# Designed miniproteins, single chains, continued (2): the designs that were tried, part 39

Each design is a single chain, and the fold is of that chain. pLDDT is the mean over its residues in the fold that is shown.

## One batch from the design tools (miniprotein)

Design m5341
Fold by ESMFold2-Fast:
Structure m5341 (fold): chain A 63 residues (1-63)
Amino acid sequence: VPNPEAVLALGERYRAQGRLELAAKAYYIGIQELKSLPPSAEVEAKIAEATARLEELKAQLAA
C-alpha cells in the first residue's frame, strides 16, 4: 500500500542526518507514490515541496 507520508518523513530524516543519497531516493519514491494518488491541492503541494527538495539534493550530489 502506498504510504507517501512515511516515505517523505524518512527522506526528511535522512536529509537532516546529511545522508543525501538516501534522502534523494526516499523523496523520489515519495513523489512517485503521491503521483499515484487522486489529484488534490494537498497532493499537488506535497509533490511540489518534495520535488524542490529532491532537486536541491541532486544539485548537492552533483557538486
Scores: mean pLDDT 81

Design m5342
Fold by ESMFold2-Fast:
Structure m5342 (fold): chain A 130 residues (1-130)
Amino acid sequence: MESLLAWLERLIRELLASMPKPKTPEEAAEQFAEIVRRATEALLARLAAQGVTLSNEQILDLVRFVLGLVAHAFKEEWGIDIQVALVEEDAAAGVLVVRLTIDGKRFRVTVTISRDAAGRYRVRVEVEAE
């Protein structure tokens, strides 16, 4: 029986395997953001399909969990060390901001969770060099 955690870890590894290994910190930050976006959307869609209702606070807790799993996968699969630090959280707005440090370079990553007209969760992840 596959747990939700085992499923999510496998999904993240499959997403990494579908992408080329990044050659620069900038490429690593962009691929990190895209994997976080896809993994979070898939996780929220799966929970919604199972009838799970989540508060914005619970959704942002899940985003923080996904960020940690993706950072771990980058280290394990590619040997890329990504440090993740919380900058700000606005649960009412569905926004989480973190700082990535990759090979001494810093990036601000903004994760925004919203719902579309059909009530489906949408995840936007934006990356800015600091």
Scores: mean pLDDT 89

Design m5343
Fold by ESMFold2-Fast:
Structure m5343 (fold): chain A 101 residues (1-101)
Amino acid sequence: MAQRVADAVAAFQAWGARKEGLEVDRARLTPRALALLEEMEREGLSAAEAARRMGELIGLGPWGEALARAIEEGRVSPEAEEADRAILALMEPVVEAERAA
């Protein structure tokens, strides 16, 4: 997985964990992932808006929109654990593309 994609995913996972009230070890995040997390928190994004932001950042806008719609329709919980699982599923095609390259 490209570092840019990994940073975006890490920021989104950390954002979700903080929404759940879980402690996030910021020292384990790259400077880019930290900046993305702080930007998302500063904007006060909803779970759906965060999903759209993540999709745009990784170049998978349609996937981010699909995840946002699922959250808005109650098909995916905004809880960190479910969000993390949904993100991993969305990232499978990106990981396959990186391996093929």
Scores: mean pLDDT 65

Design m5344
Fold by ESMFold2-Fast:
Structure m5344 (fold): chain A 87 residues (1-87)
Amino acid sequence: IRAGAEGAVLALEAVAAHEDEERARELRETAEAIREVAELQERGEEIPPELLERAERGARYAEELLASDPEKAEAARAALEAARAAA
């Protein structure tokens, strides 16, 4: 689950790098929420319902964005591959 959350965060941050400033901010806020949920789950701590809903909504938004724009999907994939190579 954490590995999946990290992948989603990297994809959102990669897409944000190719978006305008306002949308980039929204994508980064979504990535932050996903990261926080993953960290709380890993620690076995209670996840605020608002934070969980935000992370889930953001994940759906990212999926829709990647599905509707092949260029952004390609950028996200390239960034994920680069991150894996650097690890």
Scores: mean pLDDT 66

Design m5345
Fold by ESMFold2-Fast:
Structure m5345 (fold): chain A 105 residues (1-105)
Amino acid sequence: PVKAYSSLSEEKKKEIELKILREGHKAGIETARKLGAPEELIKQMEKASEEYLKALEEGDKKKRQEAFNRLLEIESQLPAEDQRKVAIAYTSAAIRAIGDAIDEA
């Protein structure tokens, strides 16, 4: 038996969204590192991810958009096949985190 996600408080929904995005970003960055991305690019991805999550938590739409665009620019520096592998890792981790959130509800 599951309860509708819409029945959760806005605060709880935001906590779940932050957890899902954090796990997705973590998996994507770790995959890029394993694929041999330069350490400088990895550090830029980590910084942009932290700025994105902080802006989302603070409700700063402008900073969130700027951090998101920076993440896309950094990822675009990877070879196309590596970009796909990073996207798959992100999606898989995000789906797993969604499943975990449903099980906790």
Scores: mean pLDDT 80

Design m5346
Fold by ESMFold2-Fast:
Structure m5346 (fold): chain A 83 residues (1-83)
Amino acid sequence: ATFSPLTLEAELKLVAGLIYLGLGNSLEKQGRFDDAIEAYEEAIKLFEEARKLYEQSGDTEGAELAKKNIEDAKKRLEEVKKK
């Protein structure tokens, strides 16, 4: 297996995105909808960056995981914007 700096960067961005997704969910539960929106937007940005890096490194599984997280974060963002 070839270790790629792009794969490591993608994994770090994916983890950061998951942290922001969790933060957004916590803020939403607190009724802090504007703060939750900012957290979900940052999560989406990080997941999109991770997806691009996984695709560049040829990590199809990582790219698919990032796409799924983008879809989940976008759905949560649309739901919170209605509040």
Scores: mean pLDDT 85

Design m5347
Fold by ESMFold2-Fast:
Structure m5347 (fold): chain A 62 residues (1-62)
Amino acid sequence: SHMVQKKLDDIKKQFQKISPQLSDKDKKKLTKQLNKHIKDGDVFGAEITLGIGQIIVGINKL
């Protein structure tokens, strides 16, 4: 649906904003996982993947 696609696009944009703050290893792994969820239309999986990235960035700041 249009609403699902918009939500996935918003999640992708948020991930792109935090991705420079991730290690190369974490960036590659999470990008692969996120792209799979986006392809599948899995908003929940995409949100969880973004959340994991945000947590990792937060930990790396400590």
Scores: mean pLDDT 87

Design m5348
Fold by ESMFold2-Fast:
Structure m5348 (fold): chain A 60 residues (1-60)
Amino acid sequence: GGVTRTLAIMKVKVVAKENNIPKEAVEKLIDKVDRDPEYAERVARMSREEIIKELKKLEE
């Protein structure tokens, strides 16, 4: 649903900003969240640590 997508994206943006993660990694994660509703639900439920790990995986 739209609420889950919005929550996931907002959470990713906040975590990325606080941890100085590159915009490229953030954009890749947001694109994946927007394309995959199940992934969006998983990201919305992720801890800060889990989101940082996902973002680092996408930094290349």
Scores: mean pLDDT 81

Design m5349
Fold by ESMFold2-Fast:
Structure m5349 (fold): chain A 63 residues (1-63)
Amino acid sequence: MKLSARGRALAIAMLQRFGHLSEAEAEAVVDAAEAGASPAEIGRMLGLSTESGAALLRMLEAL
Protein backbone atom coordinates (compact mmCIF):
# COMPACT_ATOMS: atom_id res chain seq x y z
CA MET A 1 0.00 0.00 0.00
CA LYS A 2 1.02 3.65 -0.28
CA LEU A 3 -0.16 6.09 2.40
CA SER A 4 -0.60 9.82 1.86
CA ALA A 5 1.85 12.07 3.74
CA ARG A 6 -0.95 12.87 6.22
CA GLY A 7 -1.89 9.18 6.58
CA ARG A 8 1.75 8.27 7.23
CA ALA A 9 2.14 11.00 9.88
CA LEU A 10 -1.12 9.94 11.58
CA ALA A 11 -0.14 6.23 11.51
CA ILE A 12 3.26 6.98 13.09
CA ALA A 13 1.64 9.16 15.79
CA MET A 14 -1.00 6.49 16.56
CA LEU A 15 1.60 3.68 16.78
CA GLN A 16 3.66 5.77 19.21
CA ARG A 17 0.69 6.79 21.41
CA PHE A 18 -1.41 3.61 21.43
CA GLY A 19 1.18 0.94 20.48
CA HIS A 20 3.89 2.38 22.78
CA LEU A 21 6.44 2.24 19.94
CA SER A 22 9.33 4.67 19.57
CA GLU A 23 9.22 7.02 16.56
CA ALA A 24 11.87 4.88 14.81
CA GLU A 25 9.91 1.65 15.48
CA ALA A 26 6.65 3.25 14.26
CA GLU A 27 8.38 4.53 11.09
CA ALA A 28 9.87 1.06 10.45
CA VAL A 29 6.40 -0.56 10.72
CA VAL A 30 4.83 2.00 8.34
CA ASP A 31 7.76 1.67 5.90
CA ALA A 32 7.39 -2.14 5.92
CA ALA A 33 3.60 -1.87 5.35
CA GLU A 34 4.09 0.52 2.40
CA ALA A 35 6.70 -1.91 0.97
CA GLY A 36 4.10 -4.73 1.01
CA ALA A 37 5.09 -6.59 4.17
CA SER A 38 2.80 -9.53 5.05
CA PRO A 39 0.55 -9.62 8.15
CA ALA A 40 2.99 -12.17 9.65
CA GLU A 41 5.97 -9.83 9.13
CA ILE A 42 4.14 -6.83 10.66
CA GLY A 43 3.07 -9.05 13.58
CA ARG A 44 6.70 -10.10 14.16
CA MET A 45 7.88 -6.46 14.11
CA LEU A 46 5.31 -5.64 16.82
CA GLY A 47 5.97 -8.81 18.86
CA LEU A 48 2.32 -9.76 18.19
CA SER A 49 0.30 -12.36 16.26
CA THR A 50 -0.28 -12.52 12.49
CA GLU A 51 -3.93 -11.58 13.19
CA SER A 52 -2.77 -8.37 14.95
CA GLY A 53 -0.51 -7.60 11.98
CA ALA A 54 -3.47 -8.08 9.60
CA ALA A 55 -5.66 -5.79 11.74
CA LEU A 56 -2.97 -3.08 11.71
CA LEU A 57 -2.58 -3.34 7.91
CA ARG A 58 -6.38 -2.94 7.50
CA MET A 59 -6.29 0.13 9.77
CA LEU A 60 -3.40 1.70 7.80
CA GLU A 61 -5.17 0.98 4.46
CA ALA A 62 -8.17 3.00 5.78
CA LEU A 63 -5.91 6.05 6.38
Scores: mean pLDDT 80

Design m5350
Fold by ESMFold2-Fast:
Structure m5350 (fold): chain A 85 residues (1-85)
Amino acid sequence: DEKDKKEAQLFIKSTEELVEEVRKLAEQLSPDVQKQVEELVEKAERYVELGKKLLEEGNYKEALYYASLGLSYAVQAYQLALDAL
C-alpha cells in the first residue's frame, strides 16, 4: 500500500530527526539518565533499520509497524531527557 509506504518513510525520518535532538539534550544530563536515554535511542534506531529493510522488501505494513515502534521509543527518550533537565 503506497499510503503505508509513505507513512513508514515519514516515521523513519521523524525518528532519525528526533534521535538527533535527543542526543544533543543528553549531553546536559547525568550519566545514569544518559544511559537510560541511550538505551531507548538504541531501540529506536534498531526498529528504524528494520523498517528500512522491510521497505526495501516491499513489506509496507510491517515497515510501518516497526517504524511506529521506532518513533515511540524516540519519543520516550525525548520525554525522559526533557523531564531530567
Scores: mean pLDDT 90

Design m5351
Fold by ESMFold2-Fast:
Structure m5351 (fold): chain A 75 residues (1-75)
Amino acid sequence: MSAKQEAIDTVKTTLEKAGVSPLNVAAVGRFVSTLSPAEAQALADTLKANPDLAKTIANLIISTPAGRRALREAE
């Protein structure tokens, strides 16, 4: 598995555990796939260290144009 795929899986798993909806988890995972490997890993590490921020970070990502496109693709 590539480092980027591991980061995507970590983000999705952390959001699921925080109670983020499956649709929003899929959208954020899609968004993370557009990031650099370093950015994806930094986000994964941040979410693992701060799971209380998971819902806030997911909502912030979905509010961006890129996140909104990812949400439409996940639907």
Scores: mean pLDDT 79

Design m5352
Fold by ESMFold2-Fast:
Structure m5352 (fold): chain A 67 residues (1-67)
Amino acid sequence: STLEQTLALIAELTGSSVSKVRELVKAKKISEIVNLGKKKGLTPEQIASLSLHAIEVELMLERERKE
């Protein structure tokens, strides 16, 4: 998926804004994204999916920072 689509998905799943998700990923605070999902009541399977999407966004943002 594209960066913006994945950010929007994480924002929807966590009940946060896209800008907040982007800042948390830039700060390497993936654990805080996971905690937001847990607080929203996501299942363990949804949390696992959320973690994978957050890691994908981290890699995409690292590539953008290099470019």
Scores: mean pLDDT 80

Design m5353
Fold by ESMFold2-Fast:
Structure m5353 (fold): chain A 62 residues (1-62)
Amino acid sequence: DEEERRRKEEERRKKLEEEIKEGIRQIVYGVAETILKREGYTEEAKEEAEKFIKKVEELIEK
């Protein structure tokens, strides 16, 4: 009983992790597009945003 519940918790956690990763990926792309498409930012700010997005993407891929 306790073992069965522990296993369900583990499976739920793994499924949640995958869904969170996918959700974060979608958010990252959405934010990037919003910043780059409708930007009032300087060229340097856009470059920094792109670098940050790329770094976040690498972290998600892990």
Scores: mean pLDDT 69

Design m5354
Fold by ESMFold2-Fast:
Structure m5354 (fold): chain A 91 residues (1-91)
Amino acid sequence: MKAEEELRKRREEIRREMERAGMSEENIELVLELLDIEEENRENPIEAFEKQLPLLGKLLQNSPELALPEEEVKAKIEKARALAEKKKAEE
């Protein structure tokens, strides 16, 4: 019975992390739906996979040009900082 509460708590935590990372609400919702399908269809992994395919397609096609996740932004900042430090060491 309590398993549904555990799943909701995990999804809420994942949602907060993804929102903090700068993912769009639409993309966050798609990921959460993928997780929900996996849990509900755990008894039949093939059916779960088939149900996940259209959502994965939406996620990949869903505004990649507008998506600027915080993790990707952090990676760009770290790369720029590393280049600046390397240039300073070259002096």
Scores: mean pLDDT 66

Design m5355
Fold by ESMFold2-Fast:
Structure m5355 (fold): chain A 72 residues (1-72)
Amino acid sequence: SMEEIAEEELERVKKALKYAKENPEVFSDPELREMAIGLLEREAKEYRETLPPEYAEKIEEILEELKKILEE
């Protein structure tokens, strides 16, 4: 179902955020950071267009937190 897909995506982005917090050295390359930020922005747009609003909102919050780690 769409809800099951949304739950799987939510858990995936939560795990990605946890990994980034625990492994900040992974994005030490500025070019890699810029590319990752662009990919996150595209992902956020896709989720807004494809997932139920309540899940898209939660995912966007997590992606914004992940983006802040990459920018700061």
Scores: mean pLDDT 80

Design m5356
Fold by ESMFold2-Fast:
Structure m5356 (fold): chain A 67 residues (1-67)
Amino acid sequence: SIKEKIREFLESLGLKPSEKELEGLVKAVESGDEVLIRVAVAELAEKYGLTEEQREKILEFLKELSK
């Protein structure tokens, strides 16, 4: 599922996302709206203190899943 792919990817970066966070990311990906995806990644980056590199990797991963 999209949710499990997102969870596994985030865990590979050392994150422990909540179910609510995963639900929000899945919704953004399923929308296909890059603005919503960017907003969701920005919120995640603020909450978890992500590096610029981690943020970019997550953004690209989610954009590919939205295709």
Scores: mean pLDDT 84

Design m5357
Fold by ESMFold2-Fast:
Order: structure tokens, then C-alpha cells, then sequence
Structure m5357 (fold): chain A 96 residues (1-96)
């Protein structure tokens, strides 16, 4: 909850700056719409990796990861795919 509230304000938590806009939940608290972005900064190298996710009408419209650190990008790409799969499962369960 604290992480979601800080992201709505565009505040950094634990070196991660996340922003949530246009968040809309349905009656079963499934994400109907969401504009999400997060910037991950490596404390050792100072390199930044940006993650973006846009959901509209229970569908993933856009997802991207941009940055120079290939290991961090690969790790975040794996996590983003897991989040996308979990989201799709929640949408299907909500249709019941």
C-alpha cells in the first residue's frame, strides 16, 4: 500500500522512482486502466533502467523497458512478463 501511494505521488522508494496515473479498478478490484512507469537506478554504476506499462480496458496496450544495463533489463523483462501473466489471469478470473 505505501509503495502504491508513493507511486501515485511520483515519490522514490528504496532508490526506485515509480509513478502511477489513471488507475481504475473494477468491482472485483482488478486493474481496468493504469499508466505505470518506474525508474530503477543502480547505486554502484548510476545507470538507469525505465519500465513502462499501460493498461486500458483490461488489456496491456504498451509495455517497454529501456536502459543500458543489459543484466538489469533482462531481470526486469522477466519480472514484467510475470506481472503481465498475473494480470491476465486476474482478468480471466474476474470474468467468472
Amino acid sequence: SAAVEAAKRGEAINGVKAEIKNLELDEKEVIKSLDFSAVFKDSETGEEVTVSLKIKDFKIEESSIEGKNEKTKEKLEKKLKEIEKEFEKAVEEAKK
Scores: mean pLDDT 72

Design m5358
Fold by ESMFold2-Fast:
Structure m5358 (fold): chain A 74 residues (1-74)
Amino acid sequence: SLRDQERLRLQEQVARLRQRVLSEPTVDQQKLQQLDQIEQQLNDESADLSVIRAQLIDIDVDLGVDDIKRAVLG
C-alpha cells in the first residue's frame, strides 16, 4: 500500500538522519533521542505519517542550520 511504502521511506530517512548526526563533529544527543522517539512512533500502526515526515524535515533543517552556524559563528 502507499502507506506501507511511505512508512518504509520514513524508516530509511530516520536511518540516514541518525547516521548524519553520528557523523557530525559534535554528536547531538537530543537529536538522537528525537530520532529514537520518531522510530518508536513509526512502529505504531495508527501513527500520522505526515506528522512524522514533518518532524524528520525539521530535524534535517536544524542540522543544516547548525552546519551554517558552525561555519559563521565558530
Scores: mean pLDDT 80

Design m5359
Fold by ESMFold2-Fast:
Structure m5359 (fold): chain A 86 residues (1-86)
Amino acid sequence: MQSVLDEVEALLRAGREQEAVDLALREVERLAAKGHDTLAAILAGESVELFLKLGRRDAAETLIERLREAGLDKAARVAQWVLENS
């Protein structure tokens, strides 16, 4: 099975940035809803690193804002830290 990050990367490389952000957010929300808060935060951070690696800082910032709006505070804090330290 492909990892979520492989699917996010494929969408970004295809220029489908909004779909990549939507997929990353959806999977972070799914993990958090199951009580996997640490895995959700790791996925959020890794998604931001991937966005930055591909030159999509705007997508990284959009994901962080949407994580905050969704109340995913731990994931949003980890993602923000990655953005500031990358």
Scores: mean pLDDT 87

Design m5360
Fold by ESMFold2-Fast:
Structure m5360 (fold): chain A 78 residues (1-78)
Amino acid sequence: SSLRERAIKLLIEAEEMAKELGDYTLAMIIQRAISYLKKGDYETAIKLIDIALEHAKLRGQPELAKILEEARALIKSL
């Protein structure tokens, strides 16, 4: 669906931002969320996004957290 495609695009953007910030742990979590989303496992994708959100908030990365929250909202609408 177009919502799924937009969610994937937002997660790819978040993954690249995490890499630019040198946060490779966060980038790996986001990459895993993309993988599960592509498989249609939306529950696992959301759980991984929630872990990524906690990590981004703890590290003071509000722009990254916003993109992750937007992707999460789209996936919940699937």
Scores: mean pLDDT 89

Design m5361
Fold by ESMFold2-Fast:
Order: C-alpha cells, then structure tokens, then sequence
Structure m5361 (fold): chain A 93 residues (1-93)
C-alpha cells in the first residue's frame, strides 16, 4: 500500500531526526506521520508518537505539532480528523 510505504518512510525519518537531536526536523516528520496515522485510523500509534515527542522535546513540541496539523486539517475541512487530533493531544497533555 502506498500509504503503508509512506508511513514506514516517515517513521524511519522521524527516528533518525530523534537520534540526531534535530528538534525542528523531528517536529516536521512527526507532524506528517501524525496526519498519516489519523487518516488511516491508527489512533494508538498517533498517541505513542506524540508521547515520544513529548519525552524527547517537551510540551512545546506537542504545541508546534498541534498547530501545524490543525492548520492543515482546517484548510482542507477535515473536521472529523481535527476532533480526533484534539482528543489525542488531550490524552498526552
């Protein structure tokens, strides 16, 4: 599946950014990966991803990811995914 290949690539890129301590790249890759997880209904994986980001970079990084993904979802009118995003953010905050 094209989406499964995209998720696998984003997971690898995110883990590489974490290992390097590259906060900006990790936030970018986590934002893309979070959106992909929400689109395929992998909510547990989305929550685990955000917990990893919080553990590495703190709550400020979660706020940046939320703003980036929420802005994209609002622009595309994906209100259902926005509601799921807000629920998951609340669980890791």
Amino acid sequence: SDIEEKIAALQAEFEEALEAGDKALAIEKASELLLAYLEVGQEDEAQALLQKVKDAFGEEAIEYIYERVATQLRATGNNDLLEKLEKIIKQVS
Scores: mean pLDDT 88

Design m5362
Fold by ESMFold2-Fast:
Structure m5362 (fold): chain A 65 residues (1-65)
Amino acid sequence: SAELEAAIDKGLEGLGKVKGYSPEEIAKMKEALLAGSAVTLLAAAAEFEKMGFTEEAAKIRALAA
């Protein structure tokens, strides 16, 4: 959904800034998350929450359920 993609995009933007990931690496991670299982999405949400993206993490958890 558009809401899930927006939450993933914002979380990955933050992760990229913290970890120094390239736009290409960010794009590959987004593709993997959108193709992944609920378990993969929940793991990503936990990482985003650790970076302070609590709102985005909450949206991903709600949409992965």
Scores: mean pLDDT 79

Design m5363
Fold by ESMFold2-Fast:
Structure m5363 (fold): chain A 83 residues (1-83)
Amino acid sequence: MLILPARLIDAKTGKVLAEGELIFESLEDLVPGKRLTEVAEFAGVRPGEGYTPEEVAQALVKGRIVSYELRGDELIVTIELEE
């Protein structure tokens, strides 16, 4: 099990939706099209600037992985919100 600092990016706006720690088994589980909650747990969630806790909660429920990137020791996960 891996625990990494993570930023969640909105694919539509390019803005940081939330920051926290991502808990998951392997980086290979972060497959495009999967809901983040299917493969990982997001802990210590802090909303990004301009986002409400409610908007972040909706993003976590509905968000699908577009891509991920490791920058130093931080994981950057881009998600797309299904409406």
Scores: mean pLDDT 80

Design m5364
Fold by ESMFold2-Fast:
Structure m5364 (fold): chain A 75 residues (1-75)
Amino acid sequence: MKEEIEELKKKAIEAVDKGDFETAARYLKQLVELDTPEALEAAREVIDYAREKYGFLPPELAKIRQEVIAREEAR
């Protein structure tokens, strides 16, 4: 599981670097669906990275961010 989280995070960051926000959102969705604190933290880090890199949060990633927050609040 920990190796899966790191791999998904890496792939999501690579997609963000390419400007492929749909693919990035797909990997982030997989992280969110793991529903562990480590996976949600990894998803947040990728979302924050994208926002910092581009100066805005792409709409597809904004939707995933809402899901991350909802799952963290449910703990």
Scores: mean pLDDT 81

Design m5365
Fold by ESMFold2-Fast:
Structure m5365 (fold): chain A 84 residues (1-84)
Amino acid sequence: MQEQVANLPNQEARDEFLLKQRAWVIEHGRALLEELLAAGQLTPKEYELGLETIERLEGARSVEEILAVIAEAAARYAAAVAAE
């Protein structure tokens, strides 16, 4: 996913791709999280963290903010894995 963004022909196309991906996650991410929670594939805590990430993406107003949310989510996940 990140490599696909970097390989787009210009910054406008990369920005459009990120905004489109953000819109898709906002549109479909909550339904997917609810399905995974109902299937027992997510804990309530993981579901809450997923919803928080989607809400942060909704609040992101620029490509830089979108990338910051993604980086923070990745760092939080890595820290959680390292702690266990």
Scores: mean pLDDT 71

Design m5366
Fold by ESMFold2-Fast:
Structure m5366 (fold): chain A 70 residues (1-70)
Amino acid sequence: SDQLRQLLSETNRMITDFLQHQPSDEEIQQLTDKLNQLGDLLLKASPQEQQDVFRVVMTTVLTRKFVPVP
């Protein structure tokens, strides 16, 4: 859905920004709230949409945490 895609995009942007600077407790809470909203939408999404979202999130985490040194 468009709502799921928009929320995923916003969440990925926040994660990317937080990886570039140390987030405050308030910023972590905001991300947690967005992740909870995303989770609620995922429970109502199709299995394909659930897999696509999981793939995007895992790619973001792996690329930012386990990216090889250039």
Scores: mean pLDDT 71

Design m5367
Fold by ESMFold2-Fast:
Structure m5367 (fold): chain A 90 residues (1-90)
Amino acid sequence: VQELIEQAEEERRLAEQYIEQAEKETDLRQQALLLGQASFHYYSAANLYRLAARLSEDPELSKELQKKAEELEAKGDELLAKMQQLLEQS
């Protein structure tokens, strides 16, 4: 369980790095691609948190991990929507 949580946190950190790169990018297509990468890593983190929740023997930890997964999935969805808008403008 702990290893999955650590992998999920690493994926979340990667997503945040791509978002930071996207904020500094002036080319709309490149910005869109960076946001797409960030979305992918948020979805990866969400899936790892869900797996950790399913394997956890602690019901409180399981609920917390499931909530984190749902939050990161929502963030991924927002980034994909932003990516699509940028691609339509470029």
Scores: mean pLDDT 86

Design m5368
Fold by ESMFold2-Fast:
Structure m5368 (fold): chain A 82 residues (1-82)
Amino acid sequence: MEVKITLPDGKEVTLELSEEDSHEEVLEKVKEVIEKNLSGELREKSLNFIEENREKFLALKDLSPEEFVKLIMEGIKRYLES
């Protein structure tokens, strides 16, 4: 399935997910999209947020891949706005 996400720089990107994707696989796909589409300090801060919260994200067993992506992106947005 295709999930549209808004990156911290306002850029909209499409992420290709499977309903069979593990949360670890989804997290790696989000990291790849950030590495490809963001640069400089914004990339570094977004990736650092994901790594600092990796265990917390991977503990969320009941979320669909789409819900999991949206949770990660919302977390990054709130982190950068604080």
Scores: mean pLDDT 81

Design m5369
Fold by ESMFold2-Fast:
Structure m5369 (fold): chain A 78 residues (1-78)
Amino acid sequence: APSAEEVLAQVEALVAQAKARLARADKSEIEPLLAELEQQLRALVEQAKAAGALTPEMHQRILELAQEVGRLAVEKLE
C-alpha cells in the first residue's frame, strides 16, 4: 500500500505537470486539463483512503495545491 509521503509526492508531481501544461495551453485546452487533473487527484485521494494513508495534513495540502492550479487557470482565461 502507498504511504502518505508516496501519495503526496504523486499529487505534487501531477500538480507540477498540470501547471506546466497550463502555462502553454490555449484557452480551449484549460477546461479539459482541469477535468483530467480533478479525476487524477480524486483517484489518488481514494487510493490513499483505501490504504489508510490520508492524513489531515495531506488532505489540506492537496486542497491548497488544487486551489493554486484553479487560480492560475482563472488568470490564464483573463
Scores: mean pLDDT 80

Design m5370
Fold by ESMFold2-Fast:
Structure m5370 (fold): chain A 100 residues (1-100)
Amino acid sequence: SAQDLQEQILQLLGEISKLLKENGVELSEEIHNLHNKFLSAVSNREDPEVILELAEQLIKELEKLIKESNLSEETKKRVYELLKQFKELVEQLAKELEAR
């Protein structure tokens, strides 16, 4: 369901944030703002296109942060795997919302 996908997305974003913080990477103001906008759009069941666009922007900014960070290649790989799962869950949520 859309609710189950939303809960999985929230958990996964929490895991990404925790992994970055535990490795000394601080989220930028832009990432924080995009994260809040994305969560608001999902919670308010906004247009699937808006949710996808916000997710794409958030992924792009997180990938840039990771690439520019001093994280180990092993940690970067783990974060990229979590971002891939995040993208897949958001795409599933968008399809679920479009089907209604």
Scores: mean pLDDT 86

Design m5371
Fold by ESMFold2-Fast:
Structure m5371 (fold): chain A 81 residues (1-81)
Amino acid sequence: SAADELAALRAQVEALLAQLEQMVRDNAPKEQIIQQMNQIVQAVQQLAAHALAHGSAAQRAEVEAFLREVEERLKKLREEI
């Protein structure tokens, strides 16, 4: 279902973000951090595209709220570097 697919895409974004946060804490090489950020951007684009194409109005609103949380986490992460 669209809900199951959105949940899976959201879980992928969460996992990639958690991995990026850990990589920053571990002082991972810059090239790896950039690669991880690029993967997050791609996953976010896939989630947003799927929500727009297949999501209900409520599901789109939930995805938009989640993407705002992702943006805030990325901003905080940049401030911690």
Scores: mean pLDDT 86

Design m5372
Fold by ESMFold2-Fast:
Structure m5372 (fold): chain A 59 residues (1-59)
Amino acid sequence: MESREIVREAAEAVRAGRGAEVTERMKEYFAAGDYQTAMDLGVGVVEAAVRETVERREA
C-alpha cells in the first residue's frame, strides 16, 4: 500500500469522528513492528487536526 493512501484514509476517518479507531490501529501496527505504517497513520491524524484548526478560524 502507498503511504499517502494510508495518511489520507486516516485523516478522513478522524474527520468522520472515528479517530479512536485510527489510534487503535496505530497501536496494533506498533505491536506488529510495522513502524512505518503506524507513523503514516499518525501523520493523517495530525493533518486532520490542522484542517480542523483552520476551519475553526472561519467559524
Scores: mean pLDDT 75

Design m5373
Fold by ESMFold2-Fast:
Structure m5373 (fold): chain A 81 residues (1-81)
Amino acid sequence: MLELEYKKGYEDGVKLTKESKELTEKKLAEIDALIEELQRIGDEAVAAGLGTEAGKEGDLAPLRAYRKGFVEGAEKAEKEA
């Protein structure tokens, strides 16, 4: 299940890096900003008693899997260039 997110990230990382390293850097920054925002929302919900640590990690897991794939795909494309 997280394998699909990883695979999508990997494919996107390869594609963007082959087109433009600048686009890859911008996309990675966007992904990192989204992860930070979701983590902040999750942390605030847990602190307010409106969420759980497991729920927070579950919300973050797909984006973390996508990011891991994206980075690995980008690295592969850069090594082939």
Scores: mean pLDDT 82

Design m5374
Fold by ESMFold2-Fast:
Structure m5374 (fold): chain A 74 residues (1-74)
Amino acid sequence: SPHLQAVQAVLLAAARALETEDLSEAERRALIDGAVGQIRALLEADPSLSPEQRAAIVAAARAWLEGELARALA
């Protein structure tokens, strides 16, 4: 799915942005919130996905980005 490929691109871009050393913790959390919002919009645009599948992908994306945030703050 092009929407799922776009989701992966958003995740990788957000993870890269979280490595930026001049960002505050609040700015890093805002990046995650922004990325999750973009992912939700991309998944809502995919007519092949059920609401349950969209919710599962959003939850997985959030968990992965939270892991990246933890690594960036280490």
Scores: mean pLDDT 82

Design m5375
Fold by ESMFold2-Fast:
Structure m5375 (fold): chain A 93 residues (1-93)
Amino acid sequence: MKAVEYKRKYLETKDIEYGKEAAKELLKARKEDPEKALEIAREMAELNGYTPEEIEGIVELIRKGLEAQKNSDTPEAASIVTAAGIELASLVI
């Protein structure tokens, strides 16, 4: 997956341009294929050295955020969407 390939290059080179490309590809997947976005998030979390338990927690938060984004305009849904967005951004950096 392009997002994960760019994340690997960013980790190897520390070149922010690869980080930007990883973020663009992840955002594209989030809009076009939410299931692919979850798979990308899982692989990025693995690249960051998170434990299996931490990876499952991160993926579950992002899944809930994607569900909330399409289903509700409540303050609770907005809070979950914001938290998931922050987590997705942190996976790229």
Scores: mean pLDDT 77

